Designed miniproteins, single chains, continued (5). Designs and how they scored, part 43

Each design is a single chain, and the fold is of that chain. pLDDT is the mean over its residues in the fold that is shown.

## One batch from the design tools (miniprotein)

Design m17569
Fold by ESMFold2-Fast:
Structure m17569 (fold): chain A 91 residues (1-91)
Amino acid sequence: MKELAASVEEVKKRAEELVERIKNEDLTPQELVRIVTALAIEAVGALFSGDYEAAKAIAESLRKMAELVKDRYPEIAEFIEKVAENIEKAV
């Protein structure tokens, strides 16, 4: 059995930590894409498992990330927004 409750807490905590990291650190475009891709994979896994609360938490965190990086990396911000929108549409 996969521990659904532990997975939700881990995903939410990790997403919140990554938002804070992006806010406080000047991350490279490559690091931002890696972070977003990892969260997108986790969101797809959550949706496949029916864990819509975890998927929503990831989408909300991605929207915050896009807002934080839009002034420095507008193309990456647009990519992040599209990922968040696709997750929200699947919930």
Scores: mean pLDDT 76

Design m17570
Fold by ESMFold2-Fast:
Structure m17570 (fold): chain A 74 residues (1-74)
Amino acid sequence: SAARAAAIRELQRTVSELYEELRAQYPDLPEGVAHEIVARAVRRVAAEFDESASPEELRERLKRAFEEELKRAL
């Protein structure tokens, strides 16, 4: 569906943005740790995946999950 495709594209874009922001903010953080933080956030959002959610809502859910996983990792 168009909604599912839009949601997937927005999540992929947000993942890339979060990874780049994390690397910029914590340049000494090992790449594997940075990848794991983002991967955990993605898995959390995927577990509660709602195809009816707007791309913007999914982006905000992913950002919140990312912040929670970052706090747990650091």
Scores: mean pLDDT 77

Design m17571
Fold by ESMFold2-Fast:
Structure m17571 (fold): chain A 70 residues (1-70)
Amino acid sequence: EEEELVERYVRFIERLAKDALAQGKSLEEVLEIVRRAGDAFAQHLEDLGYKEGAERLRKRVDELIERLKA
């Protein structure tokens, strides 16, 4: 369940980024959307007791941010 939830949150954040880019939002706006969503979902995972899942999500969000900046 933990890993499944992490994957769902990552896919959702990736979709948010793609949709924002498709709408013509600036890179700065897209990065802010990704960061805020990542923080909110990681906190939710921590609240559920999924600390390792939250750490994995934060790492994958950081990787997404670096890919978007490249």
Scores: mean pLDDT 85

Design m17572
Fold by ESMFold2-Fast:
Structure m17572 (fold): chain A 91 residues (1-91)
Amino acid sequence: AEEKEERLRRLLEELERLIEETKEMIKNNAPKEEIEKKIEEAERLAEEAVRLLEELKKELDKKDPRVQELMKRVIEAESALTLQRMRYIVL
């Protein structure tokens, strides 16, 4: 459980960083091709984060505050990523 928790936290930190980089790229009118690559990379990390979270939920009590925190972070990251994808489409 601890190893999967640590791996998920590191994945979420990387995902959150990529989302912020994507926001800055869109703000600064970076080439669409570069923005697409960042979004695709972030989407792959989001899929891995969801898988790790589901595995943690099998090993830990769903009422565990750590599970609740990580679940919230995954949901927030997926929402932020969806927003950046939508912004990319209208560029």
Scores: mean pLDDT 85

Design m17573
Fold by ESMFold2-Fast:
Structure m17573 (fold): chain A 62 residues (1-62)
Amino acid sequence: VEKFNEAGRAFLQGNYEEAARLYKELADEGDPFAYSALADVYEQMGKKEEAEKWRKKAEELR
């Protein structure tokens, strides 16, 4: 919970590199909500291919 909130705060502050790192750690731990959050970070960074990849992973878990 704390790590997810910290990643979200970094994202809102425009610290995309830190947000991506924290969400990636959560995604590696199996947090499905981190997959969609990571996709949003990559989209803001202009990495459309990476964003689509993580968005599809998030959708697959539903």
Scores: mean pLDDT 79

Design m17574
Fold by ESMFold2-Fast:
Structure m17574 (fold): chain A 75 residues (1-75)
Amino acid sequence: ELTKEFEEYKKKVKEKALKISNEEEKKKLEELEERDEAAAFMYATSLVQGTENVEETLRIAEEIAEAREKVEEKK
C-alpha cells in the first residue's frame, strides 16, 4: 500500500511539473518519461521544488535514461 501511495505521489509530481513547465521543459520531461520513468520523476521533482540544480538534475536524468537504453539494446 505504501508503494501504491508512492506511485500516486509520482503521478502528482509529474502532473504538477507539466503544469508549471514551459514548452521545452515539458518536451524534455515527456522524452525522459518515454525512456525511463525514474529519470523523468527525478527531473519532475527538481522542477516542482525549484532547485538551483535543475540543469544538473536534467543531465543526470538523461544519463540514467541513456544508460538504461544501452543496457536494454545490448543485453
Scores: mean pLDDT 75

Design m17575
Fold by ESMFold2-Fast:
Structure m17575 (fold): chain A 62 residues (1-62)
Amino acid sequence: SEAAARAGKGLFKNGDYEGAIAAYKLADQDDPEVLRNLGEAYERLGRHEEAEEYYRRAEELE
């Protein structure tokens, strides 16, 4: 969902990384941009292993 991706981006900018992840998970997970944004949110929470998994999945779709 375009709206879910925009909501996630807004939450990320406000420093709500957990909220951003929840919103991005409601977005299209076949979109490499959404997967990269999930990776960035996980990185900001110090969850580096999960961040790397989402970055890898984004690259696989490109």
Scores: mean pLDDT 82

Design m17576
Fold by ESMFold2-Fast:
Structure m17576 (fold): chain A 84 residues (1-84)
Amino acid sequence: SAEAERLRAEARELAARAAALAEEALAETDPERRRELLREALRLSAEAARLAAEAWELEGAPREVVEEIRRRIEAELEAGLAAL
C-alpha cells in the first residue's frame, strides 16, 4: 500500500541517520560524546524498526507476529542502551 511504502521510506531515512551517527561515534575520541552518539543511533534504529513493523501490520501481517516484533525491538533498545 502507499501508506506502507511511506512508512518504509521514513524507516530507511531514520536508519540512514542512525548509521551516520554510529560512524561519527567511531571517529569520536571523547567517550562521553561517543556514548551520546551511540544512544541517539540506537533510538533512531528502534524508531525505524517500529515504522517497518507498522508497515507490515498495514499489509496484513498477523497481529501476534507484529506484537512479538515490537516486543523484540523494545527489548533490544533497552539492552543496547544498558550496554553503553
Scores: mean pLDDT 90

Design m17577
Fold by ESMFold2-Fast:
Structure m17577 (fold): chain A 67 residues (1-67)
Amino acid sequence: PPPATKDARDRVLSDEALEAVKTSLQDMLDKGLISQEEYEKALKKIEELKKKGGITVQQLVEILSSV
């Protein structure tokens, strides 16, 4: 069951949501909002956390805010 919706930032992202995030990162790269290096670093962090059992929305936001 999904966590309570009052703070979605603590929600663990599904594989579907992670693919949507990767698509958004690709779109940001295409539009010049992030560099190729920032894009690759973000993908690496996402894959690392995914392998550890999941990534929360807050962790994803922190990764994107750091680049």
Scores: mean pLDDT 72

Design m17578
Fold by ESMFold2-Fast:
Structure m17578 (fold): chain A 76 residues (1-76)
Amino acid sequence: MTERLIENLVKAVREHADNPFDLDVAVALGLIAVAIFKIDKQYEEASRLADALADAAPQVAGHLRKLSEEYRKLAE
């Protein structure tokens, strides 16, 4: 259910975008999920989640886009 996990994490980040304290926690949980996908060698899913989080949280987008690109290369 990777697609639903990505959707739920992105939704949580968006719902808390107006509250910086909650947004930081939601982004941190999203980054943990990206790390879990990477450890489990689900690089395509890690790349997709990183891109989705970058769209939802512009303040960390640069780092997340770089992670997405690296994981996409590893998925090949």
Scores: mean pLDDT 70

Design m17579
Fold by ESMFold2-Fast:
Structure m17579 (fold): chain A 103 residues (1-103)
Amino acid sequence: MVQPRALAYELYRLLLERGMPEEDALRLARLFAELVLDPTMSGEEAFARLAAEFAALGLTAEDVAELVSEAAARLPRDPAEREALAAEFEALVAEYEARLAAA
């Protein structure tokens, strides 16, 4: 199984490289991880929800598929490196949530 949080972190970095604001990039990457990890949500429902959020930022469903594919291609082959990326992503999400709670 692909590590969903590691994939989310690669997606986050890719969105930043494409000029997306940090807040939007992290929100979308977090949503991606939540949707992939939700066993009650179908893949079609998850994709539709993700595509709608990206559409609000001017990106098509085709752009979303391309971005996810590129993020997957960037994933390290080493499971330990994937776990490290997952941990970094969870730390970023926790920091972002703390920042929102303080505002």
Scores: mean pLDDT 78

Design m17580
Fold by ESMFold2-Fast:
Structure m17580 (fold): chain A 81 residues (1-81)
Amino acid sequence: SKEEAEKLLEKGKELFKQGKYEEAARLFDEALKLDPNYAEAWRNLGESYGKLGKYLTAAKYFARAYYLENGKEIPEFLLKI
């Protein structure tokens, strides 16, 4: 549910503040399994991967968040990485 996804997002944000980026990313991924249109969760997942040095993966997740927030098409090449 949306409420369950929101609770997972808040737990993930707390882990991110503690520097537990891999654990935070796991919770953001779980939130997205419940609500794949949750732009804030895509953005936080991107931030977590950025902190882990996974810049191409981070860019992909930021692009998905941007698409959901602005209704813009994601360039096809970003969907393949």
Scores: mean pLDDT 84

Design m17581
Fold by ESMFold2-Fast:
Structure m17581 (fold): chain A 69 residues (1-69)
Amino acid sequence: MREERISLYVMQISIALKYGDLEEAARYAVRALAEFPDDEEIRALAEEVARRAEEAGDEEAAALVREAL
């Protein structure tokens, strides 16, 4: 179901962010945006991933997410 898939992406991205795995968070965010480009929750979470990557100096992860937004 669409809602279940969005929930799974939100959980995966949130867990990766909690543990500081910005590369994993970016990969899940890009996949989620590709599948649900107009979902407000996914877009907000992707923006948070990009911001966290920028703050950490992870230019590759930040660019991957920004390109998908």
Scores: mean pLDDT 81

Design m17582
Fold by ESMFold2-Fast:
Structure m17582 (fold): chain A 70 residues (1-70)
Amino acid sequence: SNEEEAKKLIEELEEAIKKIEEGKLSLDEATQISRRANEFLSTKDISEELRKKIEELLEKMEKIVVRKIL
């Protein structure tokens, strides 16, 4: 289901954020997961709660990428 995919994406985004903070994720990898997550949000119908969580994690990841990688 879209909801189960969203939950998996949330876990993947949280893990990616952790890896960026630890210097273990490349800019290319961060870009790929960000693009995939934005595509998911634009194409999938999910609960507003899950959508908000993914958007919050994407914003957090963008800020960390700017700070740690760029």
Scores: mean pLDDT 82

Design m17583
Fold by ESMFold2-Fast:
Structure m17583 (fold): chain A 66 residues (1-66)
Amino acid sequence: VEELIEKAEKAIDAGNTKEAVRYLTQALLKEGRLDEAVEVGIEVLKSGYDPEVVRKALERIRERLA
């Protein structure tokens, strides 16, 4: 799971926000957090894949899993 979060962070830094969302969704699904995975997907889609929105979601997920 930590590996997926690290891949998401690298994807955001590279400008690959859609790839970052995919890694974050996979991390949440591995933790059994389906509802949170759907929430993140909807929030990012509404933002138009805003890198700041994706980064904020990554930080929330990291904090919750730690």
Scores: mean pLDDT 78

Design m17584
Fold by ESMFold2-Fast:
Structure m17584 (fold): chain A 73 residues (1-73)
Amino acid sequence: SSLEEKLKEKRKEIRELVIEEAGLTLQRLLAKLQNKPQSEIDSIDRRIREIQKRRDKLIEERKKILEEVEKEK
């Protein structure tokens, strides 16, 4: 178990969240096209924000691991 292995795991987690966000974005577009209530669209928007927050946290964690790898040289 190395910092490189941690980076691979973080990249995988980020990729999975990007796919999930894309799916919710499509769901949001379909909800708008179907004239769904604003409350349903707002619910999807909250879910997208939660995923974006988790993704941003993982990106920051990846950045810190990259800084550790750079320092170890």
Scores: mean pLDDT 85

Design m17585
Fold by ESMFold2-Fast:
Formats: structure tokens, sequence, C-alpha cells
Structure m17585 (fold): chain A 67 residues (1-67)
């Protein structure tokens, strides 16, 4: 279900964002990897939303690299 995949992706993105704020690079990367898995499944049913979430993952990955 698209709604469940979207909810899971957001949960992992939110945890990654919090980890970045706390300087926890490894936890951030783990949650970004999990978010990518849910986004990949979401892309099969809602490619436009998945594309927007992939961009958010890329932005958060760039922030984690600066730590």
Amino acid sequence: EADELLRRAYEHLDRAEEAIKNGDVETARKHLEEARRYIDELSKVDPNTAAALRRRVEELEAQAEKL
C-alpha cells in the first residue's frame, strides 16, 4: 500500500534528520538507506512522490557528508 510505504519513508527521513542535528552520521546514513528502500518500492506505484522523496534523501546525505 502506497500510504504505508510513504509513512515508513517519512519515519526514516525524520530519524535521519534528527540524527544529522545531533551529529550522528552513522545513524543518519542507516536511516537514509532504509528510506531509500521504501522509496524504491513507492516508485512502482507513485513515481512522482518517490522522486520528491529521493531528492530529500540526497539533500540529507549531502548534509551528513558535511559533518
Scores: mean pLDDT 86

Design m17586
Fold by ESMFold2-Fast:
Structure m17586 (fold): chain A 86 residues (1-86)
Amino acid sequence: MREEIVKLGEEAIKLAEKEGDTSLANAIRKVVQELLEAEDVEEMEIAITFLAMIAGIAKSMGKDELYKKLNELVDKAVELLRERRA
């Protein structure tokens, strides 16, 4: 799961950079790092919430490919969170 999160995160960052949105790329990079460094379930939930917000912003800006990639990343992060609860 961690390797999949890293890969999807890197792909999302590259898509944001291709769209010319360096601020969005930096926001994604920071939140993915926070997700990977999360020490507990609460920190993971906060990071996932921020990632979902970023996805919503991308959609509102018409960045459909980035929105799709961010949703894939959110889904994988939620799977990781569920594994930590089990």
Scores: mean pLDDT 83

Design m17587
Fold by ESMFold2-Fast:
Structure m17587 (fold): chain A 75 residues (1-75)
Amino acid sequence: SMVQNSQTTGNSILTSSFGQLDQLSSDPQRVQNYINNTVDSLDRMASLSSPDSSQIYNQTRDQILDYGNSVISQS
């Protein structure tokens, strides 16, 4: 289903984003730029999706924001 595809996509983006943020962790500016670009992409995906799929992308967005901000705070 489209919802299952969105869950798979969201989980893939989440895992990849956490890995990228870890690699960028020594450079707060690169971390912030990655967060901004990823959030914008997820917000766009959410706006083009059904309500159920939009909720999944919004959850992924929030988790990436929280983790990214924690990475910046530790740097």
Scores: mean pLDDT 84

Design m17588
Fold by ESMFold2-Fast:
Structure m17588 (fold): chain A 67 residues (1-67)
Amino acid sequence: SLAVTEEDILEALGRMYIGIGNIFKSRGKLKEAIEAYRKAAELFREAGNEELAKEAEEKAEKLEKEL
């Protein structure tokens, strides 16, 4: 199918926020990285992708342990 769905857009935005979180993490901006990963998890849940949502939450939780 050539049609882009709302779920496709939400998943793409979630992946973008994972990238943003990874950049913040690499620069030691852990609070900003956590916020980006949490936003990604929220977007993945809205997209119906619980697996990606869980992975994003696990990334945020690992960084919270470093704060």
Scores: mean pLDDT 88

Design m17589
Fold by ESMFold2-Fast:
Structure m17589 (fold): chain A 89 residues (1-89)
Amino acid sequence: PTTTVIRITAPVTTSAVVEARVDVPLGAQVTARATLVHEKTMEAAAEIQRLPDGTLVVTGTAPVEAMRLRRKHPEKETTFVFTVEVRPA
């Protein structure tokens, strides 16, 4: 069994909270991290929740400073990059 790495990019909108959904096998061990890309890469908080159907919900929260920079520079893209590592049971 091999570890599968899934990368998901999602733009930051007016909401500081961004969600991504990933199907993972039941019983698999999952870790997730989030990075926020503006002018440089920043670490961001990431939370994971498993739904009963096996769907994984990865939630990233942009820090207040990142949301402030996005409002000041709306022409610059601010993006979450979620890295989800799935290891078989």
Scores: mean pLDDT 73

Design m17590
Fold by ESMFold2-Fast:
Order: C-alpha cells, then structure tokens, then sequence
Structure m17590 (fold): chain A 73 residues (1-73)
C-alpha cells in the first residue's frame, strides 16, 4: 500500500492505526449482529431492515480497510 493511499484510507475511515481499524471493525460487527437480531424478532419492520442493510455496508467497508492494512502491509 502506498503511503499516500494509506493516508487517504485513514482520512476516509477515521483510522489512526491498524489497531484502531480492528476496534472499529469489532464495533461494526457487533452493531450488525444486534441489528440482525432485532430484525429477526420483527421481520416486517422496514426500519429494522434498512438498519441491517446500513450496518452490513459499514461492516463490509471496514472489513475492506482492515484487509488492506493487514494483508497488503
């Protein structure tokens, strides 16, 4: 990973270090788990379905950043 691209990733995601990225990933994973659990209890809730979708998108984005920091380093 070029240093310039690493800086941009950190600016976009707010990461200061790979450790911070890991913590954010864990937080997003837990948020997604909670949203899915709530959606399962109320499967007809449009609001909860959207919440799950947003949580999945955030988790996937953080996963991609974490993958770049760990695997391309």
Amino acid sequence: LPEEEKEKLWEETGYLSPEEALKKLEEAKEKLKKAKEEAKKKPKSEELEEKVKKAEEEYEKLLEVEKKLNYES
Scores: mean pLDDT 69

Design m17591
Fold by ESMFold2-Fast:
Structure m17591 (fold): chain A 71 residues (1-71)
Amino acid sequence: MSLYEKLLEKLKELEERVKKAKSEEEKKKLTLELEVLEGLIRIALGVGVLSEEQAEELLKRVRELLEELKK
């Protein structure tokens, strides 16, 4: 399994958890995990492990989830 596939799996897990999040505490924890994931995606892009297209797709989904948690 590639790093892209592992990051995609983690992102899908976080997407499901965001849909189920009811409390402010849960939302805060998910926000932190998404911000850590965003940092990892940017690092992986910077060192050439992810393509521009892969990183852009993953970062777009992370941003959408962060916006969902702010509402």
Scores: mean pLDDT 83

Design m17592
Fold by ESMFold2-Fast:
Order: structure tokens, then sequence, then C-alpha cells
Structure m17592 (fold): chain A 69 residues (1-69)
């Protein structure tokens, strides 16, 4: 795993924690990384979480996600 991939994963975990407001979200994504989930699978999971937000928050959350890519 490259340093850039580690930074990208770190940003995804941080965003997931922010969206859920909980340490459990951070722990869940860390476990997925340890289980060998790809960056694409992690990104898909974050996008699915954004889709569950109220409409007024989805646009801002999606913008934050896209700015991380």
Amino acid sequence: MTEEEKRRIGRLISLAGTLDGSLEAVRRYRKLVEEGKTIEELEADVKARIAQLPPEYREEALKLFEDML
C-alpha cells in the first residue's frame, strides 16, 4: 500500500466518522481495510451512507467526498 493510498483511506475513514458522528464508524471502516476491501469498495460504502442522509445534507457531503478524490 502506497503513502497516497494510506492518506486516501484515512480521509475516507475521517469522513465516515464525521457523517455518523461516532467512533464506531471509524472502527468499522478500519476493519474493512484490514479485511482487504479495496478503495473502490470503501468509496462505494461512503456514497451509500451519503445517500441515506436527509436531502439538505447530501449535496454538501457529496461535495466533500468528491473533493477527496
Scores: mean pLDDT 70

Design m17593
Fold by ESMFold2-Fast:
Structure m17593 (fold): chain A 58 residues (1-58)
Amino acid sequence: SAAEEAERLMAEAVELALAGDGERAQRLGTKAASLAPTDEEARRIGAAVRAALEEGGL
């Protein structure tokens, strides 16, 4: 489902962000948010990716 794909892409984006690949992390994070079933879930995904980017030094 789109929701399951959004969660998978968010997890991958977070891992890439923590590894220092900010460009790929942002791309996958944006795609994950676009697949989220609600605006609240999209915001949660965006916040998680942003937090991971900050933790990764980006």
Scores: mean pLDDT 84

Design m17594
Fold by ESMFold2-Fast:
Structure m17594 (fold): chain A 61 residues (1-61)
Amino acid sequence: EKVDEVYKAIRELIEKTGRLPSDEELKELAEKYGVSYEEVRDAAMAAIADFERERIKKLEE
């Protein structure tokens, strides 16, 4: 739930800005959503993997 919100926030940031979130941004999200840094990092890794897959797909096209 909170982690799901974090995952969506990270995905939106990556998709809108085209950049990966920094450790500082991940720590801010952990504090904002009241989840552990470990949980935010896991959500970020999932979001980054999804973003990278989409980016590679566009390049391979």
Scores: mean pLDDT 76

Design m17595
Fold by ESMFold2-Fast:
Structure m17595 (fold): chain A 77 residues (1-77)
Amino acid sequence: ETVEEARAAGQEVLDLARKGASVDEVIEHARKLRDKAPLVASAIILVARTLKEKGLEDQLAEAIERVLQSVLDMLEA
């Protein structure tokens, strides 16, 4: 995936989380994006599952934002 593909997919999922989407809704949407942006989608799914297991769903949007930035930094390297 390119930086542009990762940014577009990550921003789409981040916008859903910021609008109050549930962890399960975020995971479902990210799964649909795996063909287009597998790295950012898989990273978001992993983090969302971890937050759900720990009862930290209120941190979902912030965690997705951090994951997106990390993936973008990695793709730019």
Scores: mean pLDDT 80

Design m17596
Fold by ESMFold2-Fast:
Structure m17596 (fold): chain A 64 residues (1-64)
Amino acid sequence: AVEEIEKRLREKIPELSEQAVRDIALGLAEQGVTSKEEIDAAVDRIAATVANGRALRAEQRAAA
């Protein structure tokens, strides 16, 4: 389960560090995310969060 979550995170969000991928995968596995559908949904949600964070950082740099 953890290994499948890590693989999906690396495929969808290649900018995540290895430590972040591991920490997120462990957290999702502890929450009972075990099916392919649940993994895909969770990874998509995290990808959206990372994209929003990247956009916010770009905006803050432009404002500085």
Scores: mean pLDDT 73

Design m17597
Fold by ESMFold2-Fast:
Structure m17597 (fold): chain A 74 residues (1-74)
Amino acid sequence: LPHLDELSENEQKVVLALLGAGKDKALSARELAEMTELSQATVTRALNGLAARGLVEKERVSETTTRYRLTEEG
């Protein structure tokens, strides 16, 4: 994992929630918002930042639902 101090506070919370769920678990922004006590909009912005870093992979489940999981770098 990269140093957590290089991530924003919200990105750190989202990464830790994904780690706590398990590396092979894919979670929606709603599930992550519930786990982190952040809004869905805040979680989505954090996930976009993490995906840009290559730490999170975006998986489309349906036209309106996307799930996210840790990459091998995350």
Scores: mean pLDDT 75

Design m17598
Fold by ESMFold2-Fast:
Structure m17598 (fold): chain A 74 residues (1-74)
Amino acid sequence: LREEVEKEEIENAEKIKKEVEEKGDEELLKKLEEAAKIGVETHSDTIPKEVAAAAGILIYYYQQGRTDVLKPLP
């Protein structure tokens, strides 16, 4: 279901941000925030803003090969 995918994306993005904040990696956190902004700018016309932001974060994190806390997207 689309709603299940959207919920999972948001949960994974929040988990990534929380882990980064707990570790104090300010540079990575800023990059994740920029990725979220790009996601919203690119997709907010077609999907909810929260989902667009989460997708941006997940795409960026996955492209960096940082999958420590990321579940595969459906």
Scores: mean pLDDT 67

Design m17599
Fold by ESMFold2-Fast:
Structure m17599 (fold): chain A 73 residues (1-73)
Amino acid sequence: MKPSLEEIRRVVEEAKALLDAGASLDEVRKFAQEKLLPYVSKEEAEFLARAIVTALRAGVSPEDVARAVHQLL
């Protein structure tokens, strides 16, 4: 079953908290990948994790990132 928007929002908010705490981009990508793996293929999880980190670094809100990711699932 696809994850809920709330589950994706939680993952994105945790990823942003890690970025704000000074975690490396690779650490945040791995975190997001692990959280998405139950729902998508490994390749899709890697792509989505990269997209999440890129959007958050560009200043996109966690809610808008979560909504976009949820639409792709």
Scores: mean pLDDT 83

Design m17600
Fold by ESMFold2-Fast:
Formats: structure tokens, sequence, C-alpha cells
Structure m17600 (fold): chain A 65 residues (1-65)
């Protein structure tokens, strides 16, 4: 699915903007897709967009500190 592809790109260290560009969708559409997947909260997605970084389990500890 597009959500799984987006998650793989985020795990590679791409930002939300870069992932959205690669998938040919808006950042807003990408955020909804990831939110609907249940793997991220809206606050986490907003944090990732603001900081320009992907969050993994390890990255969430560093980015959301």
Amino acid sequence: SRADEALALLEEGLSLREVAERLGISVGTLKRLLLDSGRYSEAQLNGMERLGVSTSAQGARLVLA
C-alpha cells in the first residue's frame, strides 16, 4: 500500500516533504495516509514535518525530546 511505501521511505531517513514528492502527493495527504495507518499520531507527524526528519523507535526519542 502507499502507507507501507511511505513508511519504508521515512525509515530510510527521508523527510515528509521528500516522501510526499516521491509518491506524487501533498504533505497533507501523506499525513492523513500515515495517520490512517495507525502508526503515527498527528502530533508526531507535525513534529516530523517541523524538524525535517523521519521518526523510527530510536528517532522518536531524539526528535520528540
Scores: mean pLDDT 69

Design m17601
Fold by ESMFold2-Fast:
Structure m17601 (fold): chain A 103 residues (1-103)
Amino acid sequence: RTTLLDRIKADPSRYEVDPEVQVEALERVLKTDPNYAGAWNQLGVALAELGRLEEAKEYYEKAIKLNPNFAEAWYNLGLVLKKLGRYEEAEKYFAKAKELNPS
């Protein structure tokens, strides 16, 4: 799916917002609605793009805790673990994402 960050990358002149600004905006949303799993996942995506992999991991784990059927969050957690060199854990989370969304 196309994220806000993907849209910014596709047309940066139209969407002149950096990932740090997106983090601040999402943190404000989560102060009012901390149970919004999608916002935790999107915050993780922005942090991963900034190279803040441990923080991204924690926020994907929050998204999964709120919505265990959130295939994208399981997949993104796997990507972060792979970047951290934790390949066996990454494979388990990729398998879980595929189980929830076999596309």
Scores: mean pLDDT 76

Design m17602
Fold by ESMFold2-Fast:
Structure m17602 (fold): chain A 63 residues (1-63)
Amino acid sequence: MKEELIRNAVENSVKLMKDVLGYSDEEVLEFLERSLRHARERGDEESAKIYEEKIEEIKKEKK
């Protein structure tokens, strides 16, 4: 499923940003929110949905 491949790519990117680049949760959220805006601008609803879900997940964990 295309959504599964995109979701796995996003998860791997977030992990790499945190583990290799030392990004904070706030920096990761900034990246994801920017990616979400770009996905919406190009009409990529599948990617937009995945970015929205990941943003909500991180925000919920940060509580």
Scores: mean pLDDT 78

Design m17603
Fold by ESMFold2-Fast:
Structure m17603 (fold): chain A 87 residues (1-87)
Amino acid sequence: MKEAEEYNKEGIKLFEEGELEEAIEKFKKAIELDPKYAEAYNNLGVVLARMGKLEEAIEAFKKAIELDPNFEKAKENLKLVEELKKE
């Protein structure tokens, strides 16, 4: 758990710095250490959406919501990405 939280924090910092691929690596490591880490899935989805990988972002947000059904931010992010995918 603690190491997963550290990787999640590193990923957030890298995302803020514009290091999108490196941020993805950190969020994936957080998920490897804690497969139930809803926040890490949500953060992975945000970076994927920023990169235009909308289908992968949708899957990540859905997983975050599956793990935490009250995760309002992940629900908001899912709706926004689904709207972006509409032609």
Scores: mean pLDDT 87

Design m17604
Fold by ESMFold2-Fast:
Structure m17604 (fold): chain A 92 residues (1-92)
Amino acid sequence: SLTLSIAAILQLIGMELDGAKISVKVEGDKATITIENADEEQIEQAKAFAELLRSSGAEVKVEIEGNKVTITISKLSPDDKSLLETYAKSLE
């Protein structure tokens, strides 16, 4: 019932406010989200974010290296792409 894109962006903003370092790169219909300094709760939130995207038809790969999470998304919807591009620009 929540717009997936809005819920996803709010989750990323929450992680950033809690001290995680977030970077987003959008290339065509693909995006790479890197979360650094993630605690255990933020890693679980990142996994939930990936599952929500996967449930919407996106192809999602999650890689965890200690406190760093890399989420690679393929087949982004135009709305999800637009929101991620806007968020990425706000981080620059």
Scores: mean pLDDT 75

Design m17605
Fold by ESMFold2-Fast:
Structure m17605 (fold): chain A 60 residues (1-60)
Amino acid sequence: MDEETINYAIELMEKKNIDPRLIEGEDVLEIAKELQKRFGISYEDALKAAVEAAKKLREK
């Protein structure tokens, strides 16, 4: 999975003021759809990137 995709997902979460500790499934799905539109990746890969972004934000 591309680091650029994960970093962009982090930026989207920060811009939307999403708390990574309280991120709901709906928020993950919305971020995944935006990643799919921007990078032209599969929905599965976009979903994985959104989950990894949330995990990295929790580790900060």
Scores: mean pLDDT 75

